# Designed miniproteins, single chains, continued (4), part 74

Each design is a single chain, and the fold is of that chain. pLDDT is the mean over its residues in the fold that is shown.

## One batch from the design tools (miniprotein)

Design m14539
Fold by ESMFold2-Fast:
Structure m14539 (fold): chain A 80 residues (1-80)
Amino acid sequence: DEERRKYLDELAEKYGLTPEERAHLRQLFDTRGLTKEELEKAVEDILAARKRYEEIQKRGGRMPPEESARFLAELARLRA
């Protein structure tokens, strides 16, 4: 579907997705046949994961055990 592929590209541009994040979104679209609404949700999930990863990087990977557990739970939800 050319329209959904165009929408994916528009979402990637609108939300400033990295090449890796865009490739992940394309893979999800190709394997699952995501609707426009599901594509928007996938972008939200990617952005949430990026924010958590950036927080860990800024702290030099020194995350307290409680925060690490929460981060891992959020990543699990993003994959579910």
Scores: mean pLDDT 71

Design m14540
Fold by ESMFold2-Fast:
Structure m14540 (fold): chain A 84 residues (1-84)
Amino acid sequence: SAAREKAIKLAEEAAKLAEEGKVEEAEKKFNEAVETAISSGDLDLEIAAGVALIVYGVDLVAGVSRAEAIKRAAEKLVELLKSL
């Protein structure tokens, strides 16, 4: 689906930006990927986005750096979307 392909691309861009230390840009692209997945109306894409958000939130509460947390969340989102 177009929404799945767009969400994967945005999540991959987010992971790359996080690796480059561009945390704010990575978070923006991750949010765009999540919004794309949720706005699709596809339950599988919504679940993938939800799991990635949980990973991000849990890492932040656990004291993981913002850059590492967003990279892990973006990579998890890519993994989940590609498994559909």
Scores: mean pLDDT 87

Design m14541
Fold by ESMFold2-Fast:
Structure m14541 (fold): chain A 88 residues (1-88)
Amino acid sequence: DITFAIKSAEVSEKDGKTIVKLDVYVLTDHYEAAKKAIEAFKKSLEEKGVEVEVKYIPVESQEELEKAAEEGKEAELKLLEALEKTES
């Protein structure tokens, strides 16, 4: 079972820098653990020169979280593209 899901991701470039904006759905009962995991991921990307902005959206339903994950498939692809561009 998942405790958070990326609902959407906006990947843009400004002044030669990759900027990633994420909307993340998080189960209320697992908010702190999920936020910690996402913040670690954010830090990892920032160390590679990617600017990351995260919006946390608390949800109480596993069903709502799973639906967000399905809708976020494009978001996952955009994140992978951003990671490929930060190889240097």
Scores: mean pLDDT 75

Design m14542
Fold by ESMFold2-Fast:
Structure m14542 (fold): chain A 90 residues (1-90)
Amino acid sequence: SKMEDDRQQAITMMDMVRATAQYYLANDNPNGLDVTQQQVAQMVDRMRDQQADDSIVQMMESLRDRVAQATSVEQAVQQIDAAIARLQAM
């Protein structure tokens, strides 16, 4: 179904963002938080452009807002992990 396809795409994109964030943490790169925030925002824009399911887009927009308020890469990753878990439970 479209919702299942959109759900799997969102999970895949979040896994990629999470991997990038962890790479920046492992290398003590000071840009890790900014890059993670930018990638989550771009992910939301892409899902909207593709006219993804409204419930998926709303969840991703909530994630974007939470990640924008994060003060560390670890906090951003925690929000991403929570969003992945919620999507997997759908």
Scores: mean pLDDT 88

Design m14543
Fold by ESMFold2-Fast:
Structure m14543 (fold): chain A 66 residues (1-66)
Amino acid sequence: EAEEIVEKIRELAEKYKPKEIVLDNVTTSELAAAARREAKKLGIKLIINGKDNRPLVSSAVTPEDY
């Protein structure tokens, strides 16, 4: 689980080199911590859906209201 999200972030960073990654389907603090740690190592800004914490299968929605 945690290693999968780390690998996904690393893969996105390597292929697309984004400045920002938005995660709106992080249901555990361990997944959030792993994602933040990897994004920080890669110099990528990570935004996690905090208060809503809704499990969106497709993270296609950009949270404008944050």
Scores: mean pLDDT 61

Design m14544
Fold by ESMFold2-Fast:
Structure m14544 (fold): chain A 56 residues (1-56)
Amino acid sequence: SPQNEIAKIAAELGLPEQSTQDAINLYDGFRNLGFPEHLALKMAKAVLEVEAKASS
């Protein structure tokens, strides 16, 4: 499922569970707005990557 893929990416990036939950919520939000699943997933992944890069 897309949620499992988001969770795996967050874990690989060493992000906390809250970041995983926020990314899943973002994915669900974009899906509710009518975005395609692969685009919503790509946006959630991009947010996780930005968060990881911003870590000290």
Scores: mean pLDDT 82

Design m14545
Fold by ESMFold2-Fast:
Structure m14545 (fold): chain A 86 residues (1-86)
Amino acid sequence: ALEELQKELKELYAKLAEAAAAGDVKKAEELAQQIRDKVLQTAKDLGVLTPDLEQTFQDEQQQLIQMVKDDPQKTAKILKEAAELL
């Protein structure tokens, strides 16, 4: 289960990096939402999901999308490196 989640997140972060590099904000938002949904579902299944955790992930998603808009190439590099560490 955890190994499968790591593989799925690795693939999603790699796709997110490609969308960011292309400057495709809409695709980046869709992929970031998929990542958030998987992480929040896992937190819920583990019994650690709180309103504060949900808010933190929402704020981080908004910050990520702003980074894609401001510097797509730098953001893509960060996301690609994150995917390679998974």
Scores: mean pLDDT 81

Design m14546
Fold by ESMFold2-Fast:
Structure m14546 (fold): chain A 73 residues (1-73)
Amino acid sequence: SAREAAAEYATKAIQLAKEGGSLDEVLEQTRLFAEYAKKEPAAYEQWATSLVYSIQSADPQVGEKVEALLKEM
């Protein structure tokens, strides 16, 4: 489902940020998250906010880039 796909990509983005993965890989997983998460508009804001918070907690600079990307989408 779109919900399950969004959760999987969010989890991958957070894991990459925590492990010091590349910014490009974190942003790619974030784009995939947004594509599926937007299919569930009622949940999108909460999921996007949680993703930004989780990534910012792991790496504030990467979190800022993730937040900027989601605002542009």
Scores: mean pLDDT 85

Design m14547
Fold by ESMFold2-Fast:
Structure m14547 (fold): chain A 62 residues (1-62)
Amino acid sequence: MSPEVQRAVEIVRGTARRLGLSEEALEAGIEYIRRRHAEEPQPVAVLATEAMGVMLEVEFGK
């Protein structure tokens, strides 16, 4: 895993813990970070921000 992906994953894990998000939401966010960076390398801030949106959509988008 690249340093950028590792850092973004660490950030979203911390956010999920603070907000009490589900494991399903966290896994979706982590998967998004990995796919997005693999397709087009992105800065940590972009990966974390976009993944937070994905996690919130999974948690509350029903």
Scores: mean pLDDT 82

Design m14548
Fold by ESMFold2-Fast:
Structure m14548 (fold): chain A 63 residues (1-63)
Amino acid sequence: SDLEKIAETLKLFPHYEVEVDEEKKQVTITNKVTGKKVVVSSEEEFMEALREEAKELKEKAEK
């Protein structure tokens, strides 16, 4: 998996802060809207993290 490419893609989103840890081969994603931070080590974990954050934001808006 190319985590660096994924991190570059996330930097295009204004509501995300992205930090790449090359030593651990992990990406830390901070959602500025929800304040949630997640650490992902693979493309699958990254996709799951984005999906969960999107659901959390939607649930807060629907409440």
Scores: mean pLDDT 70

Design m14549
Fold by ESMFold2-Fast:
Structure m14549 (fold): chain A 80 residues (1-80)
Amino acid sequence: MFKKGTVLTVEEVVDDETIIVRDLKGNLYRVDLSEFEEIYVTRNGEARRLTRKELLQPGTLRPGDELVVAGDSVEVELIE
C-alpha cells in the first residue's frame, strides 16, 4: 500500500489501467491506475497534477515519469 507522499518511478506501462512502478528502495510494484484519486507527475523537470480520469487516458504516463501519491493509500502488488 502506498501512502500519501510516496515517490515512485514508472518502470513500464502494461496497459491503459496498469503500470509497473519502482520505489526509492528499488522494489517493483504492479499498480492499477484506478486506485489513484490524484497524483503529481514529473516529466523532463515539469511537474503537473493529474486526476484519476486523466491518468486513465492512453499515453498519459510513460516509462521514466516520476510520481508522487497525492491522495489516500493506494493498493499495490509487490513483484520484486
Scores: mean pLDDT 77

Design m14550
Fold by ESMFold2-Fast:
Structure m14550 (fold): chain A 85 residues (1-85)
Amino acid sequence: MLEEQLEEKIRRAEELLERLRPQLPPELVDAFEALIEAIRRKDKERALEAAGRIQRELSRHPELIPLLEPLLQTLSEAIELLSEL
């Protein structure tokens, strides 16, 4: 079911974020945590706000993008699943 797939993506995103946490600015960690929480609550408006914050922080730290690709891909897939709910 879509909800089971969404929960699996959330768990993967949390695992990836914890592995990356020591290498990331606190502001970016906060933005990712806000996005994961919004997705878990199925709050599309808060998810979009958090995604915008992530984009803004990444524009200041473009060197982090390759490191974050697996997390960004997982969150993109979670947002796509959320759009189907």
Scores: mean pLDDT 84

Design m14551
Fold by ESMFold2-Fast:
Structure m14551 (fold): chain A 93 residues (1-93)
Amino acid sequence: MKAKISDLKVEALSPTTVKVTWKFEGDGEYKFKVYKRKPGQPYELVGEITAGPGEHELVLTDLEPGTYEFKVKAYKPGSDEVVDEAEATVTIT
């Protein structure tokens, strides 16, 4: 079975707060790294979670209004190999 991120959603909860939610299908625990950027800027690491299959979330605070691109990468624990990745965009007004 292929390890897979699905249903990646980024939701603005307030002008300074975003919730990143995703579902993962795979066997055992994986390391998830969450990255964000403004369009045209490099991605920066904003969160890391080690978890098994199911739904996961990360709440980010101290944001400013604007458009953000988010990326979630799934890694095997103890590896730098990306088994899947997903991207989503949110605009905070």
Scores: mean pLDDT 83

Design m14552
Fold by ESMFold2-Fast:
Structure m14552 (fold): chain A 74 residues (1-74)
Amino acid sequence: DEKYKKSIANIDKYAAQSQASTDVAEVEKIHAQSGKDFGLVYRGFSMGKVSPDDVDKVIKGMVTIADSLEKLKA
């Protein structure tokens, strides 16, 4: 399903952007937006439309975004 592929790609892109950014406000927006994409992917997983490997990938992306935000706030 195209919408899940797009959300997975969005989280991957947001993870890279969060690591490259030095702007706390930008990374906070990325974190908030990535949460919406994560929710969609996880619902797709519960419906059998997203693979466990794809869910693992987006979880790792979300961790990367959170770590990037914490590093900037330190």
Scores: mean pLDDT 83

Design m14553
Fold by ESMFold2-Fast:
Formats: structure tokens, sequence, C-alpha cells
Structure m14553 (fold): chain A 76 residues (1-76)
């Protein structure tokens, strides 16, 4: 399942964020097809992250935080 893939990510803050997003998506009744596509993307991201340097992982963490802030702005 997508949640298990998220839990394999080595970045704790990112795992928590993605878990919350998944819970929100399930609450909103997102179709299984959308979840399957997200699962495929998560597998690709997980594989990339596992092969990255610690510095690169920190950059992704920063980008994820910026995306979170941007989504917050869209909810204004």
Amino acid sequence: ELLELIEQLPIEPLREYLTKILEKALEAGVPKEVLEKAKEEAKKVLELIKNMKPEEIEEIKKEAEEILEKQKELEK
C-alpha cells in the first residue's frame, strides 16, 4: 500500500506530511485509480531518495516544505 511506501522514506518530516496528505485524500473519497498512480510515483521517488546523498535529501526536504507553504496559500 501507499502508506507502507511512505514509511520507507528516510526523511521523518516528509513521511509525516505524506501520511497526513493520504489521510486527507481518503477522507475526501479519492478514487482508487488516483491512489494507484500516486503509489507508482511514490515508488520512483523512494528509489531515487535511497540512492541520494544526504545533502540532496536535505534539498528535497526544503522543497517539500516550500510546496506545503504554497498549498497553504492556495487555501486562502
Scores: mean pLDDT 66

Design m14554
Fold by ESMFold2-Fast:
Structure m14554 (fold): chain A 76 residues (1-76)
Amino acid sequence: MEKLRKEYEEKLKQGDYAGAARSLLKLATLLLDNGDFDKAREAIEEARRLAEQSDPADRAVLDVGVASLETSLKSS
């Protein structure tokens, strides 16, 4: 998880919002696997916000990832 947080911070500093969002979605997946649903929700919400600031092509892929993880949160 620490590596993904560093990746997120580096991408954010570079203005790579799509890359930052992808790192957060990977982090959210690990948090869900560990049962940390509150932190997973926060990561998913931030990834959605970053996806909205991304290129339309990247945003489409990120929106699918966000929706998938939100469904996992509702099922848990």
Scores: mean pLDDT 81

Design m14555
Fold by ESMFold2-Fast:
Structure m14555 (fold): chain A 87 residues (1-87)
Amino acid sequence: SKLEEVEAAIPALEEAAREQSKTMTEEQVEQKVQRYLEHSKTIPPTKEQQEIFDVLVEAYRYLAQGKADEAVRLILEEVLKQIKKEE
């Protein structure tokens, strides 16, 4: 059921990400990426957490480049992978 609910939400999540990318400047996206990287270094992450952090950083880099669709795709692929692993 969780997987089916996430799959049904994908179009709405893609639209929300496109709207957010329009309201954020490249500088603001880069600042968020830097804060995220700083935070990740203060706590020793598990291998799974490191993988998620790497995906999120890459997604933010795509947002900074104006590639919201690519950023959403990376995040959704990782979310679906984690949900499938939990089920």
Scores: mean pLDDT 65

Design m14556
Fold by ESMFold2-Fast:
Structure m14556 (fold): chain A 57 residues (1-57)
Amino acid sequence: TVEQLENLSPEKRAELARAAGVSPETLLEIARMTGGDIDAVAEALGLSREQLEAFLA
């Protein structure tokens, strides 16, 4: 969800952003635009759902 992405530690958020090839600001913008739908976020970032869920845990 958007809350899970916003509540990531700065370190985990930076790691996810690097894995996706985007800035942390772009990562949060994608989360808001998709309403936090995990499948839509993963698709927009070019990641698998499993990879995204690992960063949200």
Scores: mean pLDDT 75

Design m14557
Fold by ESMFold2-Fast:
Parts: structure tokens; C-alpha cells; sequence
Structure m14557 (fold): chain A 74 residues (1-74)
């Protein structure tokens, strides 16, 4: 398979920034973990489908976002 290169258009970058802000606000407001996990799933899905992240890169991003959220909620 060809090497995956992470390339984001301005629109894709802006969408990820918006999702990141929603995630950050949910964490700051101590929203239920289920709500935060849904935002993480949306971010990871968008990055995989639009930015061309591999399954490994997408899973790494998911784990980083989830770990940060768990630390903030404890």
C-alpha cells in the first residue's frame, strides 16, 4: 500500500479545530464520559476519513484524547 501522508485542507482543518473545541469544552464542563467519547469518535472518524490517518494513527489519537479526558474527570 502507498505511504499515508497527512494532508488537511483549510476546511478539514477548521472542522477538526471545531471538534477539538467541543471536546475541550466538554472536558472543562465535566460532561459525562459517554458524551466525551462520542466527540472523540467523531474527531477520530473525521481524521481517518478526511485526513487519511491509518488505523494505527487513528487509534493513537483516540487513546490520547480519551486518556486526557479521564485524567480531567478524576
Amino acid sequence: PPPAKIELTKEQFDALVRLGIEYAEAVENKEPLEVIEKLIEEIVRYAKEKAGLSDEEAERLRKLLLERAKQALE
Scores: mean pLDDT 75

Design m14558
Fold by ESMFold2-Fast:
Structure m14558 (fold): chain A 88 residues (1-88)
Amino acid sequence: VPLYRPGPLLREIFEEIGFTKETATLNEMILGIMKYIRDKKLASPKDGNIAIVKGTKLGELLGVDSIDLNDLSQIEEMILKNSTEVEP
C-alpha cells in the first residue's frame, strides 16, 4: 500500500488532532480529515453530510466554504495534491 508524506499545511491539520506520523496511507489521511471535521464540529447541524470548512485550515487547503461528506473524492484529491508518495 503506498505511503504518503503530508505537506506542511496538511501536517498542521493532522497535528491539531494528535496525528503525528511522518507518513500515512491515503485511507489513514482520509480518516484523519474526518476526525478533524468531528473534533472541530464542522458538520452542519441541519445536514450532518455537509461540513462547513470556511475559515479553517482545511477550507484553505480545499479552497471551498463547504464539502459534501458523501463525496470523498474532493478530500482524496486534496490529500494527493498536498502529499508526496514515499513508499510503494
Scores: mean pLDDT 80

Design m14559
Fold by ESMFold2-Fast:
Structure m14559 (fold): chain A 107 residues (1-107)
Amino acid sequence: MLSKEEKVVKLLEELEKRVIEIMKKLAAGEISEEEAKEEIKKLVEETKEKLKEYLPEDVVNEVGEDLLEKTLLLIKALVEGKITLEEAIEQWREYVEKVKEALVEKL
């Protein structure tokens, strides 16, 4: 059975992977910007509900808002051609690593 730390890390790793899949579909023209934003909002809310099992609700709500803001900024930049898909994925991975470190410190 996974520890609380391992469960929190796995939830964030799953969110990371799912957002990258959305970014790839968006870059390929398979989904619209609006569809990508809707899927991201749903994924962040689902991740928040699962994180509430391990972390205080106020911490989860703050982190969820920050994750949503960062993902929406990256999606907008990707759609506007301001960053490449590779740059968007790199920035998202770096952001999720920082979030994992911050949340593990609160366990």
Scores: mean pLDDT 86

Design m14560
Fold by ESMFold2-Fast:
Structure m14560 (fold): chain A 80 residues (1-80)
Amino acid sequence: EMLVLTEEEILEKLKENGWRLVSEEYHTFPVEDLEGIEEFARKLEEEAKKEGKRIVVVLVSKGEESLTFKVLELEALYPP
């Protein structure tokens, strides 16, 4: 059976490692907009690396016409 971590389990593990949740955002894309989804993911990764943040992306709704992602931004409580 595939082990699936919940949003809460991921956040708990991150908090144990000194990360703090700073923002939650929802983004909805048409199911056929693969290019838009890939571009969005790329921009999130670049911004996270630039600011030293961690990004967690969760697929929260899979509709017939659209996909909704929840984006969690975390920052280090004590930067190195």
Scores: mean pLDDT 74

Design m14561
Fold by ESMFold2-Fast:
Structure m14561 (fold): chain A 90 residues (1-90)
Amino acid sequence: ENELKALFYAGLAVYYAKQGKIDEAIRYALMALELDPDSPLVRKYAIEALKLIIEKSKDPNVIKGAKQARDALEAGNVEEAIKILKEILS
């Protein structure tokens, strides 16, 4: 059931990122990765959301953090990506 919630939250991250709702997008991406850190599908949707956040955000610190989190996820380092996303929301 946590796997289904993680996929749902990953989908919401993409949805909010497409709308330019950056804080919501980051929060849902973080929740998805925390619920199911081992899911390649959650990772793919989180990467998609981060790419949209990079495109749509106007905050240089958010853009920098989102790029670092994207690169970490592309390297398979989910724990590092979670840490970076928490720092953006601090």
Scores: mean pLDDT 89

Design m14562
Fold by ESMFold2-Fast:
Structure m14562 (fold): chain A 88 residues (1-88)
Amino acid sequence: RQDLIDRMGEDFRRQLYRITGDPELAEELANLMKDLMMRGYSAQDIADEVYRRARERLVPLAGLLGELIAQQAAYLTYKYATRLEKEL
């Protein structure tokens, strides 16, 4: 159901933008979640990949704050991916 993935992906992107302040990173991570969900990855694997990418981007810029934001992005990803798994 493409419409559900697209609507949840858009809401997820907006939430990521709210926590990161980076619209390009938010779009990248939201697209990553959708792509990995379509490929059958688990919510935990998707959250781990989002954490890795957010950490690589944010830790060099903001140190400990970047780490905390990356953890929040991973947690948010896990919530959205788990919810999508229930609907798919």
Scores: mean pLDDT 82

Design m14563
Fold by ESMFold2-Fast:
Structure m14563 (fold): chain A 96 residues (1-96)
Amino acid sequence: MTPRSLEEFIERVRGLKELAEEVKKRAEAGEPVSEEQLVLVEAVEIIVEGIEEGKIEEGLREALRLELRHLEPSASEEEIEERVERLLEEVRKALE
């Protein structure tokens, strides 16, 4: 797994948030939405809420740490933590 996969994840999360907000606005306006679209809105809101509350952030932090260690086994713990913080900051910005 590469850092490029994480960048793609950030872009997808941004796109999903925008899509979920559009679907939610349509549902609130009384427009027809599918059950699958409502499930998507709920899933995205749970992910965003979890990141904001630190629940998903802790899990994502651990996953990023393991993935970066696998990519660069010789990297120091300090270097890994700096990269994890940078990637989490990018995820937070993508969700804003």
Scores: mean pLDDT 67

Design m14564
Fold by ESMFold2-Fast:
Structure m14564 (fold): chain A 58 residues (1-58)
Amino acid sequence: MPPRPPPLSPEVAAVVAEVAAELRRIGDAIQEGIDEGKAKGLSPEEAFKLGLERAKPK
């Protein structure tokens, strides 16, 4: 058991986890689009735009 001070209260930790999950979702969508674009031989800029489009909630 490490004697570290508590990083966050349970309530704050839950909110941070939800925010982190949302950011990861957006990041994953962008990365997926970039990877697909690169696999198709698109330029880095076009691949990034594809990623941004995939990150849109619609």
Scores: mean pLDDT 75

Design m14565
Fold by ESMFold2-Fast:
Structure m14565 (fold): chain A 85 residues (1-85)
Amino acid sequence: SSDLQAFLEEADRLRTELHEYVEGVLATASPEERREIERVFLEFTRRVQTLVDQARADPERAQEYTDQVRAEFDRARARLDEIAR
């Protein structure tokens, strides 16, 4: 469906955006900060994969999963910003 395609594109876009942000913050991070940043990114990536699998199984709920992936992105970004302070 169009909604499923829009969700998949948004999920891929947000994953790419978070990856680029992570690469930027890793450039100046301590070893301890690097481990935490990598954990945040892995947790986000795993959650996005779960949402992708759920959206493919139930494409009628794609809009709900789009809202959830955006919320997960905002949460990950907030955690990364806190580590970088």
Scores: mean pLDDT 88

Design m14566
Fold by ESMFold2-Fast:
Structure m14566 (fold): chain A 60 residues (1-60)
Amino acid sequence: SRTERGREALLRASDVGAEEAKKLIAEKGDSISYIELFTTLAHAMGREFDRLMAEIEAEE
């Protein structure tokens, strides 16, 4: 169903956000701010979610 695909897209986007956050922590270490970390995670997650949702819509 569309709802199940949307939930899967959200979880996958969350994983992408977490990976980008991990990369930023590895690069900046103790100098990273929580706001910068949150912004990086949210932006990466949002971009991937939009991409996946566009693919779902195209498959209809």
Scores: mean pLDDT 80

Design m14567
Fold by ESMFold2-Fast:
Structure m14567 (fold): chain A 85 residues (1-85)
Amino acid sequence: AVERLERLLREARRAAEEEPDPARRAETLRRLAREAAEILEETFPNVSLLESKLNEEEKRALELAIELGRIMEEERRRIGEEALA
């Protein structure tokens, strides 16, 4: 699970840095976000963000999900700026 999320994060960073087409970047990031959400649901179906009893793997998966969310938010902001330009 963690390894799959790390792969998705690497792909998201590559798309953000190397894909010159904003539309393709957005589609790729949306697809990767859906895959990450499915992995989290499959691996930790009952994990709550408010649980203080997260084990090390669950904490790592949460950290990776937060980082992926940051990349997606930054891309959403860029798309908004380019659409107005």
Scores: mean pLDDT 68

Design m14568
Fold by ESMFold2-Fast:
Structure m14568 (fold): chain A 71 residues (1-71)
Amino acid sequence: SLSPEVEAWFKALDKDGSGTITKEELEEFYKHMKTDESLEDIIKRADKDGSGTITPEELEAFLDEWVEKYR
């Protein structure tokens, strides 16, 4: 299940109901993370196809990996 914080900000960012997140939105999320990993690496993991947008499924997959690594 998603954390309440992730669910809340996702809805706030997706005002148009597009169901996708831009790299800029991901940068905002990165500001809330306590990590020494580069933003560039995180973007590369999430934006696998280089489209400039990230699906909820792609975001969830890399978040799961992230939480597991830093748990």
Scores: mean pLDDT 64

Design m14569
Fold by ESMFold2-Fast:
Structure m14569 (fold): chain A 73 residues (1-73)
Amino acid sequence: SNVEKLQSLGVDEAQARALLERFEGDVAEAALLFVLSTVPLSQEEVDELLRLRREDPEKLLEKIKAIIEKHKA
């Protein structure tokens, strides 16, 4: 489910449901807002995520996962 996809990124169930409601089930947009609000991203990381959102949204979720994993280390 879309909730489970967000939970795999470290989003709790209640927050995942709220984000999916806000973005009408768009997992990539929900995940993007989560990472922008919770992870201390560099400007370069923000710019790359926004570029993928415009040009290659299919890769956006995978890039978000990679960034979250990097910041957990």
Scores: mean pLDDT 80

Design m14570
Fold by ESMFold2-Fast:
Structure m14570 (fold): chain A 86 residues (1-86)
Amino acid sequence: GSAEIEKIRNELKKLKEDIKNGNLSPKEAFKRLRKLILEALKVVSGEKALKLIGLMLRLIGVELDGELSKEIILETIDEVLEILDE
């Protein structure tokens, strides 16, 4: 279903704007992005799913190292959007 992907894409774009406007801490932005990647994994398969898993593992690694930043989260959102856009 394209409708589920479109909803996730719109929520990612909204998250990106909320971060750019300074309305979210890096930790809150990370939690929302993690949730959206997990929702995307329910509706994609194959190579797209593997790419999303790779991004999720990278993002978790950055959090565990204490290097989480709004810039890294924004970059990761753009990469998720690119994967969902084909």
Scores: mean pLDDT 87

Design m14571
Fold by ESMFold2-Fast:
Structure m14571 (fold): chain A 84 residues (1-84)
Amino acid sequence: MTELEKLTGIPEEVLNKLIDEIAKRTGLSKEEVRELLLKYIKEGFPSDPEERAKIEKIRDVLLDLVINGSPELKEAALKILTTP
């Protein structure tokens, strides 16, 4: 079980699909997306402007997925957005 799976309760298979979609839409690597999601969930918005801008791009994708995503990705995106 990954740390991100432990914090969100989202299965790793669903997290991998979500991270793939975010990476595709943002142009970030899958590893960078995973690290930024983990930081966002644990710490909220970072004080670093560059990391903050990347998190805002990730949040834009998550918000779109809540509205337009598949049922699985919609639930996963909503869980991340509502996890402090």
Scores: mean pLDDT 81

Design m14572
Fold by ESMFold2-Fast:
Structure m14572 (fold): chain A 62 residues (1-62)
Amino acid sequence: SAEEEKRRQELGRLAADIANETNSEWTKYMASQSSEQFEDTGKKLAEEAKRRREEELARALA
């Protein structure tokens, strides 16, 4: 049902927001060690988050 799928997407967005906040805390911790490591880690985390979101959408549409 379109209504149920929309609800799943909203829950997925909330879960992603929570995960992003948790990842932000971890990234800040890494920044305490090195600015270069912080920037590289942040970029990799952003790419992983995007890939996970695409995978979640693919599952919802399957």
Scores: mean pLDDT 67

Design m14573
Fold by ESMFold2-Fast:
Structure m14573 (fold): chain A 67 residues (1-67)
Amino acid sequence: DAEAYTQQALAALRAKDYATAAAYLAKALEIDPTNVSALMAALEELARLGDGSAGAALQPLYDRLRA
């Protein structure tokens, strides 16, 4: 369930566990490669947190979505 992985990724972002967040987002995209909502939810959470290190951890997933 891509939604369950997305929710786990958002929880990890709030905990500042960016590696775990990236892993769960990768799983969500593996289930549904066109799941733009998972990446957008992560980007919205990143913007809300204001933590620049989260952006670096999520960059490979952003690139994967566009590939």
Scores: mean pLDDT 67

Design m14574
Fold by ESMFold2-Fast:
Structure m14574 (fold): chain A 71 residues (1-71)
Amino acid sequence: SELVKKGEDAFKLAVLHALQGDLAAAEAALREGERYYAQAIASSTDPAEREKIRAMLEKGKAAYAAAVAAG
């Protein structure tokens, strides 16, 4: 899914910005990533696919939180 890829890419940028101490850019990228994953979940009709995307979102959020704590 293009939406899942965009969500993943946005979370990678959020982590990078957080590690660099740019919390404003990090938060903007986090919001973008959450939005793309939410759209991917909403557009999926498969419960198993929705669960996998939710797991990816939670993993991305955990990585972001760890990056903020490390920066």
Scores: mean pLDDT 88

